# Designs tried in a protein design run: designed miniproteins, single chains, continued (3). Part 54

Each design is a single chain, and the fold is of that chain. pLDDT is the mean over its residues in the fold that is shown.

## One batch from the design tools (miniprotein)

Design m9866
Fold by ESMFold2-Fast:
Structure m9866 (fold): chain A 73 residues (1-73)
Amino acid sequence: SMDRSRVTAYLTGEMLRAMAEDLDEVEIDVRELAERTGASQASVSATFRELLSLPTISRKPGKPGTYVLHILR
């Protein structure tokens, strides 16, 4: 979907930025990402659920609605 494409593009940009800043991980809040991309929170959450099959994405323990993007070296 277009929402998924926008979310994926944003996450790719954040990953590249984090790599340039030599960060190991970045926390992404569903509400903030929805506001920045214009997607609904439901669409963002659905996209993250699909991406949880990848080793680069995980949920943040103890904080619902926050995901961790792991920068692979």
Scores: mean pLDDT 77

Design m9867
Fold by ESMFold2-Fast:
Structure m9867 (fold): chain A 61 residues (1-61)
Amino acid sequence: NKEAAEKAAEGYAKSMKAGLENDLKEGQKLSQVYGDEAAKYGLQASGKDASEAQLRGSELG
């Protein structure tokens, strides 16, 4: 009786742990991908403006 309840609780704990671990791992992956993508586009825009401004300043200044 109590053993059946313990087995059910253990099953739930194991399932919840696996689910949480999977969600955390997937969340971390998504966060990293979006972070890298945003940084790449941000760096590309900033790099273009900075490089062009520096080149023009160096040649014309």
Scores: mean pLDDT 62

Design m9868
Fold by ESMFold2-Fast:
Structure m9868 (fold): chain A 77 residues (1-77)
Amino acid sequence: KTAHLTVDAAEAAREASDEEIYQGALRAFKLAKSHGFDKVVVSLVGGTEEERRRIAEAIRRAAEDAGLEVEVEVLPE
């Protein structure tokens, strides 16, 4: 089963370090996996290209470590 999540990239990048984003995503993905989710689609909105790349990298790393498939997409705003 697939879950869908939208993240404000500018807000996340401004308020959290890369490690904080990673740890938060890891906890969320482990919880999703425990409830039978196999995949998460994460849509990033806003922010700069660099901010979106930082967040996408942390999210992908967290998904790998949680054993969950992730697709990260960028929505222009």
Scores: mean pLDDT 80

Design m9869
Fold by ESMFold2-Fast:
Formats: C-alpha cells, structure tokens, sequence
Structure m9869 (fold): chain A 68 residues (1-68)
C-alpha cells in the first residue's frame, strides 16, 4: 500500500539521519535533529499499526547507533 511504502521510506530516512547525527557535532548535529523531527511529524500521520512498527524500528536503530 501507499502507507506501507511511505513507512519504509521514512524508516530509511531516519536510519541515514541517525548515522549522520552520531558522526556530527555542534550546529551540524542540530540541523540533523531538526530533519529527524520533521520526519517524526510525518510518521505521526501514518495509521497506528504502521506508526508503531516504524517507532519500534527507530528505537532499535537508535540503540545500535548509541552502542557504536
């Protein structure tokens, strides 16, 4: 479905931004955080089931980045 495709695209965008966030500092990190927050707003427009799956995947990705 269109929502499933959007969910997949949003996960991939967050994955990339989380990696960039971990590698950045200062103003660059702040700019990346703002982009992450824009994507979070888009995730919040998804149906509940897809939103929950996307957030679960983001939590997993954030934990991996924090552990690196």
Amino acid sequence: SEDEKKAEELVEKIRELLRQYAASTGAERDAILKEILKIVREIDTLPEDLRMKVYAEIERLAAEVAAA
Scores: mean pLDDT 84

Design m9870
Fold by ESMFold2-Fast:
Structure m9870 (fold): chain A 114 residues (1-114)
Amino acid sequence: KVEELIKRAKELIEQAKKALDNGDYERAVRLSVEAAEVALEAMRIDPSNKEAFDLAIEALGLAVTALQRLGHPKAKEVAELIDKARESYEKGDYETAIELLQKAVELVREALAE
């Protein structure tokens, strides 16, 4: 259910922020990508749900920050996908926004495998 997914994404975001504050950047990336995946699941159920979109953007933003702290080159590509997703969402193109956020999630997962 969308409400349960939103709650879970918020909990994961708070854990990611704590990991980031503690300098545990690898853990921050993992928690952030999990939060983004949960938020994207909520967006797939209700694409116009701005709270789910905002949580996906916040989660991926935390992943970018953590990847930058790790010196990971994929941070720039993830940030560019986030910007394109925001533009698509603002234009009401929710399907394209979801596709771009999914690509961002996939890049973060690839970065974690390195």
Scores: mean pLDDT 90

Design m9871
Fold by ESMFold2-Fast:
Structure m9871 (fold): chain A 81 residues (1-81)
Amino acid sequence: MDEALESGLAQLEKDIDAIKKKIETEDLSDQELQDYLKGVDLGKQQLAQLKAAFPQFQARLDKLMAKLDELEALIKKKLAE
């Protein structure tokens, strides 16, 4: 059970890093940026629920939340350009 959660969190971190690199290196459409922003909002909601349910993973979840906040800021900056 914990292994499945840890695997899911590791995959989420890889996905966040991959999306961030794609946004930084590719000229994405406003629609694609908006779709990623929506995904970030859903991810933040999911992490908040996991943090409430699994306080033992708080440090790991806080780190992932910070990465999502950075990704959200990057997307919003690109949309404002």
Scores: mean pLDDT 82

Design m9872
Fold by ESMFold2-Fast:
Structure m9872 (fold): chain A 74 residues (1-74)
Amino acid sequence: MMSLEEVRELVRRIDEAVDYYERHWSPREQAATLRNLADLIDRLIADNPDMAPEVKALLESQRETLRKRAAELE
């Protein structure tokens, strides 16, 4: 199972990817990519049902942020 530190690193890498997409992609492409990233987080949570509550909360927060940002771009 992923540690809290590994999840924080994953969140940081997702934020870096989002920043990259904002600079290189159209709003439509950004929205689609952000939704895909949120779906990947959903799968990660589903595939790790015994993860620590803090880890799950961090991933759920990031998923919500990505989906909200995607909605704002459309």
Scores: mean pLDDT 77

Design m9873
Fold by ESMFold2-Fast:
Structure m9873 (fold): chain A 86 residues (1-86)
Amino acid sequence: SDAAQRRAQLAALARAELPSLDSAIATEPDPEMRAILEEMKAAAEALLAAIEAGDEAAAEEAEKRLNEAWGRYLKYVVDRALEKRK
């Protein structure tokens, strides 16, 4: 039950993040950042599809991809914000 609840929470978070990702992709002038955002979106969509299909292994892999892409996104946003201040 805990695994099902955790996956349901991840699905809700992925759905909540998708509109923000779409907006960020549409307004992002940097092709490198856009590629990171597109991978985040692809991973989030893969996670939702895997959860819907009941494919735990695919959901776990998609979750890993999403976490890795989020880490790259966060680092890039921080580094870029610091660059814009200089």
Scores: mean pLDDT 79

Design m9874
Fold by ESMFold2-Fast:
Structure m9874 (fold): chain A 109 residues (1-109)
Amino acid sequence: MEKKKELAEEFLKKMKEVIEELKKKNPNIKDESVEALKKAFEGQVKLSLDPNSEEYIEELEKEKEELEKKINEMKKKVSEEQLKEFEEKVKKILEEYQKKMAELKKQEA
């Protein structure tokens, strides 16, 4: 349990750093869009730690719709090159997180 929480915190820290870099390179991105993107990743981590909270899923689905609208506004203000670089960094962080989570699952089995 402790190690999964530490991995989740490392993942969120890396994601927040990538999001902040995107904002720094693209100052025209609204702060609301940056916060929406951060909350989207925080929601995904919470679901990965407690998949049995069905009531929490309904709340997150409503928030997800509003978050997706804000994220889409952000994408319109970012260059294709910056968006591709951001997506590649996110993919690498996500793959690393999934690999480490899979390794922990094997150790607990």
Scores: mean pLDDT 70

Design m9875
Fold by ESMFold2-Fast:
Structure m9875 (fold): chain A 99 residues (1-99)
Amino acid sequence: SAAEAARRIVREVGRHLGVSEERIEEAAERAAREVREVVERLADNPVEATREILRVVLRAVHEAAPGRFLELLEEALKKADHESEHLELAREFVEELRR
């Protein structure tokens, strides 16, 4: 499910960035809960649901590892060899956090 995927991503990225297990689990459970709410609210709009789910996951990881995640995301965007709406959303998220 989308909630399980969000929980897994937050856990994996949080561990990679050296965040404490307690903070990782809090962020992962919050992201999973918010993703369930997005899926229910936007059941008839899968494109917008996907965009909001990505924003929820990015925010959860950023709150768990402020600064480090932003730097990792910027490096990943620099290495991207193709463009997609998801990469564009990630770029918009980085720009918003730098303001």
Scores: mean pLDDT 75

Design m9876
Fold by ESMFold2-Fast:
Structure m9876 (fold): chain A 104 residues (1-104)
Amino acid sequence: EKEELIKKLKEKIKEFEKFFNNHDNETLLYLLKEWIEEGPESKAVLLFSIFLMLKTKDESFIEEVKSLLPEDLLEKVEAVLKNDYSKLSKEEKLFVKLFLESLK
């Protein structure tokens, strides 16, 4: 079960890296906005937001990502970046921790 989750997360990371490497910042912001509108509570939106914040070196892009996130989602993402998982549900904690381990 845990190994299957790790494999799926590694595949999702490869998908996110493909989006990040093959699209400009405007397109990445558009994709994030669309995913937020479809389901702001989606684990995919949470993980993609964390991914963009960790992978970008562009402070202006970080500011734009933050401006698109609903307040609750922004609080969760910022907490995770500070190694604070208290804002996440039990299921979100599992997914986020395995996701971050898979990024190493």
Scores: mean pLDDT 80

Design m9877
Fold by ESMFold2-Fast:
Structure m9877 (fold): chain A 84 residues (1-84)
Amino acid sequence: SLREEVERLEREVRELYRRFMEAYRNNDLKTMRELDKRLEVLEEEIQRLLEEAIARGDRETARRAALMLAEITVLRMHLIVLEK
């Protein structure tokens, strides 16, 4: 179900967020780059969920998917800034 899928993805995003922030605080660029690749895969999966939620008129799932995409975007921007 879309509810189970969004809950699973939210748990995965939360865990990756935690690991990314730990790597960021430790200036561990190698780990941040590895996590960025995983965030890219999750971003594609969440984008598909968002499109399906919109097609089905599931406004709550679409809102939650959009918020997850925004969170991933912010995390990925942290890596870009550090690679200056």
Scores: mean pLDDT 84

Design m9878
Fold by ESMFold2-Fast:
Structure m9878 (fold): chain A 71 residues (1-71)
Amino acid sequence: MEEEIEKAKKLLEEAQRLLDYGVANKDRETLLRAIRLATEARKLFESLGNDKMKEEADRLLQRAVEALNAL
């Protein structure tokens, strides 16, 4: 359980870093990677029943999709 929570948190943190980089550099590939990692983190938080962290992953995913659409 703890290892899965840590993995999900690391995926979300990496997705946030990729989102920040992708927005700053208008990098489509990086934004697509951020979307993929945020989606993976969301699924893990959902399986763990962590609604609060799932909501945070959903917000990051939404921002990444909006950033991609703004390119």
Scores: mean pLDDT 85

Design m9879
Fold by ESMFold2-Fast:
Structure m9879 (fold): chain A 63 residues (1-63)
Amino acid sequence: RVEELRKKIEEYKKKLEDYQANLKAAPPSEQVRYQALADYYQNKLKEFEKELEREVSRRRAAA
């Protein structure tokens, strides 16, 4: 579970970086779409990071 969360964080971080790069290079007509995608992946990263922190805390309590 912890390893799966770390894998998802890495994957979504990569996608966020790609969409942020696209946003900087995009024409105005595409910027709204890339901004929305960047916001989506940033929010998902926050969710996964919080979930990872909860899992790590549980493992410490169990040890």
Scores: mean pLDDT 77

Design m9880
Fold by ESMFold2-Fast:
Structure m9880 (fold): chain A 100 residues (1-100)
Amino acid sequence: NLDVEVELTFAQISIYLAIKLAEKGDLEGAKESAEVAIKAVKKALELAKDEEVKKELEKAIEYLEKAIELAKKGASPEEVIKELEKALEYIDKALELVRK
């Protein structure tokens, strides 16, 4: 569980950075930080043994991929941030499950 928690903490930090960059209008930087977050979530998914944790992480990946696609299309920062915030919600749920 500690290894999963470490990877999810890195994912949280990367998503917070992506949100901050998107708020500044740096969609390229937001995309790159979201891609770093996906790598961390995928490592957590590989390490996770709990099926409910895996389900929350799969949802986090879906929202991160949507944020990256929106950033690539030059969507509004607000749309990119909304998807990043959704990914963060699912990571927070996974962390709650891992800590129980």
Scores: mean pLDDT 88

Design m9881
Fold by ESMFold2-Fast:
Structure m9881 (fold): chain A 95 residues (1-95)
Amino acid sequence: SEDVKTGMRRIFEGQLGLWRKIIDSAKSLATSEKQQKLVDEMQKLVDDFEKEMEKVFSKPPTQETYDQAMDLLSTYNKKLTDLLLQFQDELDKDE
């Protein structure tokens, strides 16, 4: 349904905005080459997510499309969380 598709899109756009804010904060804290590389990897991941989500939301509002959207969100959330944990570990080493 279009209402479900619109609702999902708003959730994903909100999540994208939150991830971009987190990355901007990480950029302001990055001092080492390794920290900067992790920020660059997070930025690329978020840019890739936005492109893949636009592809999914261009499809008809079917259960298959919603399942693909949820799988994509889950996969990218895990990858971003793993990078954020690595970034936090690198910050802790600099104290």
Scores: mean pLDDT 85

Design m9882
Fold by ESMFold2-Fast:
Structure m9882 (fold): chain A 100 residues (1-100)
Amino acid sequence: MKEYVVLVEPGKEAEAIRLVEQLIAEHPDAPIYVVSRAGILSSIIAGVFSTIANVRGVTPLDLGLPRPLETLEEGKAAFEAKGYRVVQETPHAVVLEKEV
């Protein structure tokens, strides 16, 4: 079964929402985790995603990372070390996939 992480820059919530909507359309039963690089996801995003059963707003710590990530590049490397692979990149967000 595949799971996805959408890692996004703070203040780029609209880009994250667009990527999550695409993932829901393509993979309706896959778990999708939305992560802000800086740690805390916007309450607006957290509220929107709370109505979608397979989508969760989480912190890097919730996914086993020891601290907030300083850059998207650090985030990519940290998730790749956990068995994720990059499947899509935008200027302010990265979509990662893992087989579980």
Scores: mean pLDDT 72

Design m9883
Fold by ESMFold2-Fast:
Structure m9883 (fold): chain A 64 residues (1-64)
Amino acid sequence: SEEEIQRILDNVAEQFGLTPEQKEKLLELIKAGASVEEVADFLVKEAGLPEATALVIARELVAV
């Protein structure tokens, strides 16, 4: 659900410093059915997360 995705995104933003703009773009990607690879790539390239961390978060976000 969108509420579950928002909760995960809020936690990621608190831990890793996602901007409100990055959270919104990521939410739209997930709602559009983005793959784990696409979500992880966004987290690495736009948000600067380590690849291994981005993959774990991407799997959680896509599984919701």
Scores: mean pLDDT 82

Design m9884
Fold by ESMFold2-Fast:
Formats: structure tokens, sequence, C-alpha cells
Structure m9884 (fold): chain A 67 residues (1-67)
């Protein structure tokens, strides 16, 4: 399900996040908030929107780890 996928991605962001990096912590917070909004959304298009935002946070955290 979209929820299971979103939860998996947020866990991945948590694993990659350095708790000493405030920029990565902000992206993790955005991802967690987007997950909660996805859980409350009944419309599939809105759920996909929140999933895409979580994917964006994952890519940003990965990019920050690559510098």
Amino acid sequence: SLLDRAEELVKRIEELTDPKNPEQLKELEVAKESLELLKKAEDITVQIGHLLRIIGSLLTVELLNSK
C-alpha cells in the first residue's frame, strides 16, 4: 500500500539522518509530517502528493550526505 511504502521511506530517512545536522533534521521532520498527512488523506491523488514530498526529503538527505 502507499502507506506501507511511505512508512518505509520515512524509516530510511531516519536511518540516513545525522542528528547533529539541523538541515537533515528539518527534512526528516517534513517527511514525518507528510506521512501523517498521507495517513489522514482519503483521496489517492493527495496521498501520492504526500508520498512525492517524502521522496523529495529522502533525496535531499542523501544529497547532504554526499557532500
Scores: mean pLDDT 85

Design m9885
Fold by ESMFold2-Fast:
Structure m9885 (fold): chain A 83 residues (1-83)
Amino acid sequence: MAEVQRQALVTIHQLEEVIRALDELEKEGKATPELKELKARLQELIRQLRAAMEAGDVEALRAAIEEAKRLISEGQKLIKEAK
């Protein structure tokens, strides 16, 4: 439990970092519809991770962490391409 919750907190931090990079691109006028949709999905995933941590649902946490890893990777690629 505690280890998965720690992984969830690290994952939330990484999601927040991607969101900050997306916000910077938006300020520069480089935000595409895909980047705006990605930001909304990342924000929703942070809410899901926090809810699963509060519920103590280890299986939901693991599933959300894996989804987050995929979106973080996709987001980092899109951010690099937008620069």
Scores: mean pLDDT 83

Design m9886
Fold by ESMFold2-Fast:
Structure m9886 (fold): chain A 82 residues (1-82)
Amino acid sequence: SLDKAIEALDKAIESVKAGNVEEAKRYAMEALRLVSELPDKQTALKVSALLFSAIVQLDMGDYEGAIRDLEAAKELLEKAKK
């Protein structure tokens, strides 16, 4: 569900802020899986692109960039919920 994808993103953001990169990647991948199940394929595509970017940034050590993309993904999902 949309709410579960948002929850996974919140957990990913919290994990980055806590310095737990592996847990953050796990939650970002879970959000990606949940987003792939959404009926709104335009939102799914945009959010998936941001999540792939965030995962790459986590691997590169760009935690600020990762948080920005995770928060942008969350905003798109919140807008889709309305």
Scores: mean pLDDT 86

Design m9887
Fold by ESMFold2-Fast:
Structure m9887 (fold): chain A 62 residues (1-62)
Amino acid sequence: MSSEEIQELLLKFIEKLIEITGNKDVSILDSDNLDKNIKLAKENNFPEEEIKALELAKEKSA
């Protein structure tokens, strides 16, 4: 699985989270920086499996 695919899944989940919480002021979408997205996922209590998948994608891209 590519890092781009994993990043896309994270962005989709973040968008749904914004919709559910109604917090439109949170600029948490960042498609250009995987590191930033990993930090945002951790801050928003995303599943550990998804965070690990993003970290693995980053390691393979390094």
Scores: mean pLDDT 59

Design m9888
Fold by ESMFold2-Fast:
Structure m9888 (fold): chain A 55 residues (1-55)
Amino acid sequence: AEEQRLDAAIDRAIDALKEIEGVESITPEERQKWRDTLRKAVENGRALVAELAAA
């Protein structure tokens, strides 16, 4: 459930970035790369929040 919500949020973010950058379409390979990048950013953000909560 949580993973599905994260995946949906990432896909929406990719679609929003596509519109902002004026890209008509992205390849499946590019979409996967963007998904991996955004997942990494979320992991880094969660780690930062945990560090701030521990401080």
Scores: mean pLDDT 74

Design m9889
Fold by ESMFold2-Fast:
Structure m9889 (fold): chain A 74 residues (1-74)
Amino acid sequence: GPGAEAARRGAEEAGRRYGEEVPAGVAGKMASQLSPDEAAAEAANLGAARAAAQHGEVVPWRVAMDEMEREAAA
């Protein structure tokens, strides 16, 4: 349904932003065991899982932004 499409688009955007803004340490860890494409897919899946856990129609990019802010501060 429309909610599932919104969640998918949010996960795709989260994957793109995560791939572009992933901290060097996290990117290095992913690169050692995963290809860049697989690492981006993992980031998108994480974003999608968080979005799916929320009740109602939530903009997944907000969840992705919060997670990236937490990671950037780490």
Scores: mean pLDDT 50

Design m9890
Fold by ESMFold2-Fast:
Structure m9890 (fold): chain A 94 residues (1-94)
Amino acid sequence: SAEEVREEIKELLEENEDKIDPSVREEAIRLLDELVRPGLSRAELEELIARLGEVMRKIAEQMGEDNPVVRRLEDLALRLIILAQARVQAAEAA
């Protein structure tokens, strides 16, 4: 589920908290919580995706783009985005 993917990302962020600026980490967690919120509009989803992409770029800059943890965070973030997009699309079709 989207909630399970969110919790896995949060766990990775917590395990690597000493390598990530606290403000960047807190913004990432906030955006992840918003992405799993039911009732997102397409406009809200697009804004959250753009903001998450910016935060992920900052994390990659701090930890290193080739860091296996960064690659896993990027993969999980993409999975979460796909799940959120599917949820919004299903709501629009209903």
Scores: mean pLDDT 85

Design m9891
Fold by ESMFold2-Fast:
Structure m9891 (fold): chain A 84 residues (1-84)
Amino acid sequence: MEESDSELSAKSAVAGAKFSHDLGISPLVGFKLPGSEIVKSENGVTIVKFDSVELAEEAKKVVEKDPNFSVELDGKTLTVTLLP
């Protein structure tokens, strides 16, 4: 089924994460994609689990555009590391 505005929702959630990072608080605290769960967020590493591989891949594409983060995708699990 076609999900309207899902791409805009993903971009908005990542923009929230960048805003959180700029404020010196935990990166990705604003990262809220439908079908996502923050499994762990400590020591500059945030692990997010998604309901689908496609949703995880879309989130990876948006987050990896930020030079302050390193992104790794393992199936449905996205690992985002804050670069030093």
Scores: mean pLDDT 60

Design m9892
Fold by ESMFold2-Fast:
Structure m9892 (fold): chain A 99 residues (1-99)
Amino acid sequence: SAEEEKRKKLFEELKKKREEELLELAKNSDPKQIEEYTEIHLKSLDNQRDMAIAQGSDPRVLEIIDEAKEELEKNRNDLLKQLEIVEETIKRISEIRKG
């Protein structure tokens, strides 16, 4: 429905904003902040999922939540990996400049 499309788009926009926030945290070279931020949002999504089940919501709502959780975990892992590559590159450059 049009309302389901609007909710999905709003959810995707919120998810994209959170991805940008995680990327900003990654720039500060703090993997712990990325993990903590992701954990808070995963718990929020779990609560929404439990509420949807309790309310007998449309199964598509559960699918949207599950997709969001999967993508959030994937984005966290991708950001942590990118941060590791950046840190290794900086270290290599620093060693070349010192030697």
Scores: mean pLDDT 72

Design m9893
Fold by ESMFold2-Fast:
Structure m9893 (fold): chain A 85 residues (1-85)
Amino acid sequence: MSKEEVEELVRLGREKREEILAEQPELEDLEIEAVENPEIPEEAETEEIGNTLYAALKTGETELEVIKVDKKTGYGIRARATLRP
């Protein structure tokens, strides 16, 4: 995944954020950002699919962070979701 592909996906995600929050009543908030060589905490659940690393971490009782990164380029996407209690 190239830097331009990551930036495009982040832009599309931000444009669709309001629609996603309206359609997903379990979500209180959703933030999407581009990342470069993100630090993956040891507590994160990781899965590798080809050249892509997926990491999921609960940062609080209602907070979830998901990172998708290209292992060769280091470019990726971070999504932070806040769930309603």
Scores: mean pLDDT 75

Design m9894
Fold by ESMFold2-Fast:
Structure m9894 (fold): chain A 82 residues (1-82)
Amino acid sequence: MTLKVGDKVTITSESGISLTGTVTEVLNDTTVTVIATNLSTGAKVKVTIKLSSSPEGTPVTITNLSTGQKAVGTVLSVEVLS
């Protein structure tokens, strides 16, 4: 799965992460930044995601809302914006 700036995505995990947002930056071929809303709390967050499995972060499923494609990823960081 390839993500680009402007793609709308959902990010979910078995641990209870549920985010929806837009890709705002592509840092490299496998790492993107998403500005998202937490669907449980309404909080806005900046999330850095690696588009592969990694032991160094939280495992997630990323769904591209425009295509319906799903990919495994890893959340590397979460920053609360407000």
Scores: mean pLDDT 79

Design m9895
Fold by ESMFold2-Fast:
Parts: C-alpha cells; structure tokens; sequence
Structure m9895 (fold): chain A 99 residues (1-99)
C-alpha cells in the first residue's frame, strides 16, 4: 500500500519535472528524489543520525542531481559540465566523512 502510493507520487513529480521548467521544475525533481529515498526505506531518523556535515553534503549532492537533470532537459551543456565538476569536488569530501 505505502510503496504503491510513493511510486504514484514519484511518477506525478517526474511528469511535473518534464512539463515544468526553471526552479519549479527543479523542486519537482528534488521531491522525486525524496520519494525515491522513502522507497529504499530511508527514514528521517536515519538521516538525522548522520553528522551535520554529512547531512549537508547529501543535500548538496541532491541539489546537484536536480540541477543536472534540469540542465539535461534544457540541453544546457555548459551548465551540465559545471554540475559534473562540482560533483567531482564532493566525492573526496564524502569519502573522508564515510571513511
């Protein structure tokens, strides 16, 4: 029951992302990612148990995923390259904190 609801809501937000541009479309994609985490069984308690620095990096990574999805949809190669570069900067920081 719950998983079916999350799948349906995720599809609705994905459809809204595809039909909506700019910051509004980006917010729909972020909501889609949030529902994906719930489908994988990740809870608010699980996220709250992480260090504040790791929580911040996860939020930054999700922001970059949303930005990258929007850039791909718009065919904005320069923006996509910038997102990829910023993602590469996050990898060493995540590795240091996860150890």
Amino acid sequence: MEKEKLIKEGKEYADKFLSTGGEEGKEYYKKFLELGKKLQGVTEEDLASLSPELQRLIEEAEELRAEGALARKAGDEARLEEVERRGEELEPRLEELVA
Scores: mean pLDDT 74

Design m9896
Fold by ESMFold2-Fast:
Order: structure tokens, then sequence, then C-alpha cells
Structure m9896 (fold): chain A 96 residues (1-96)
């Protein structure tokens, strides 16, 4: 089960924000792996762009959680999770 699904099942805006942060962290790690692994410039760029988007979505999830907006916090956590998956895919493709 993905971090976005865990956020949706949490029924807690603060937990959704935590899952969004975890997704952003995974995306940043994936970018680091792509860069260190000698991947193609395109793969490294895709991982970086996905990590940048994941970080922005995690920030929005945190802002929504601070307002008690559970639906928006979950929505941004799901978006952050999707970008983390994109970053991970780019890292794997870049190191093959």
Amino acid sequence: MGLGEAARESKDANKAAIYAGAAAGLALISYGVAKAGGGSEEAVRRAREAADRAVRYARRAEEAAKRGDYEEAVRYAELAGREAERATRAAVEGTG
C-alpha cells in the first residue's frame, strides 16, 4: 500500500501531512540515488523535478493540516506520493 493510500486511510489531517513529508523524503532520496548512480542526464532531471513537486505538495499538505482541512491534506499527500513514485522510477531507469 502506498503512502498516498495510507494518508487517505488515516482520517487525520496531521497524519496525512506526515505521510506527505515521508513521500517527499523518498523522492529526495531517489533523486540522490539517480545522481550518484551515474544515471542519464534525463533520468536525473526527471527525478529532480519529481522531488521538487513532492516537496511542494508536502508543504501544501502541512498547510492544509494546520487549518484542519483533512480533505486537502489527503489530496496533497496523494499527489506527493505519486511524485515519489515518479522519482523512484526515474532513479531505477537511470541506474540500469
Scores: mean pLDDT 79

Design m9897
Fold by ESMFold2-Fast:
Formats: sequence, C-alpha cells, structure tokens
Structure m9897 (fold): chain A 77 residues (1-77)
Amino acid sequence: SSMAEALGKAVEEAGRIGEETARKDIEKAREVAEKKMRELTEEVGASPQDRALALGLVRAETEEFVRAERERREREE
C-alpha cells in the first residue's frame, strides 16, 4: 500500500513535469518525464516490475500531452 501510494505520487509528479516540458519543448517532453520517473522510482526503491509499470503510465500520459501540444501549435500555424 505505501509503495503503491509512493508510485502514484511519482507518476503524477513525472507527468506534471512532462506536461510543462511539452509546452516548452515537445521533443524533450518524453525524455524529461521518463528521466524524472526513473529518478523517483529509484529513490523509493521500487521493484523492477513496479518501475516498468510506472514508466509505462508516464509514457502514455506524456504522449497525450505531446499530442495535445502538437495539435495546439498546428492550429496556430
């Protein structure tokens, strides 16, 4: 339970950073979000299985932010 809570918060924080990065630099959003996710899962001592699950969630969320930001920019051009 405590690990699930820590991973949930880590995913939220990495996702937030991914969204902020997508607004500034779309190409770097995924790399920055994934790096933050790896740092947070390492800090909490997550198992390889939990790390893989959390990274997958952050990837999916960041891809959605990147898609939204690309669509926004295309509409402004």
Scores: mean pLDDT 81

Design m9898
Fold by ESMFold2-Fast:
Structure m9898 (fold): chain A 86 residues (1-86)
Amino acid sequence: EARRRVEEMIRGIEELIREAERAIEEGDLHRATLLVVAAEIQVVGLLIEAERLEEVDPEVAEEARRAAEELRERIRELAERIEELE
């Protein structure tokens, strides 16, 4: 089901963000950077899925797009924190 797939993708990105936050707290900036990059790649995947769903499930597509924008903002803030700590 499309909604369940999108929810699983969002959950995966959220886990990468949490792991990046933990890596920052531990002072492992290299690992934090890799996790941020992985999260960015996963957000691109979520946006591609949203585009694919636009014609078949517009409601889920819109939810996926909104989630992707929110997650992208959180990832940007993490990347800025890493840059400041370097």
Scores: mean pLDDT 87

Design m9899
Fold by ESMFold2-Fast:
Structure m9899 (fold): chain A 65 residues (1-65)
Amino acid sequence: DDDVRRQQEHGQRAVEQATQVAQQTLDDGGSPDEAKQRAQQVLLQQGFDQDDADRVARRIVDQLL
């Protein structure tokens, strides 16, 4: 099941990158909204749908707060 495994690995890396960007934004004194927006952009660049990117980015920022 290589396709499912590769999609899971890609998704995990995308979430890790988005989480790092969100955390850096907050550490630099950015707002939660700014962190969410930057995380969403990373997820979109990694091939997430806009709705999925918004949902995941919001969850990431909520978990970091």
Scores: mean pLDDT 80

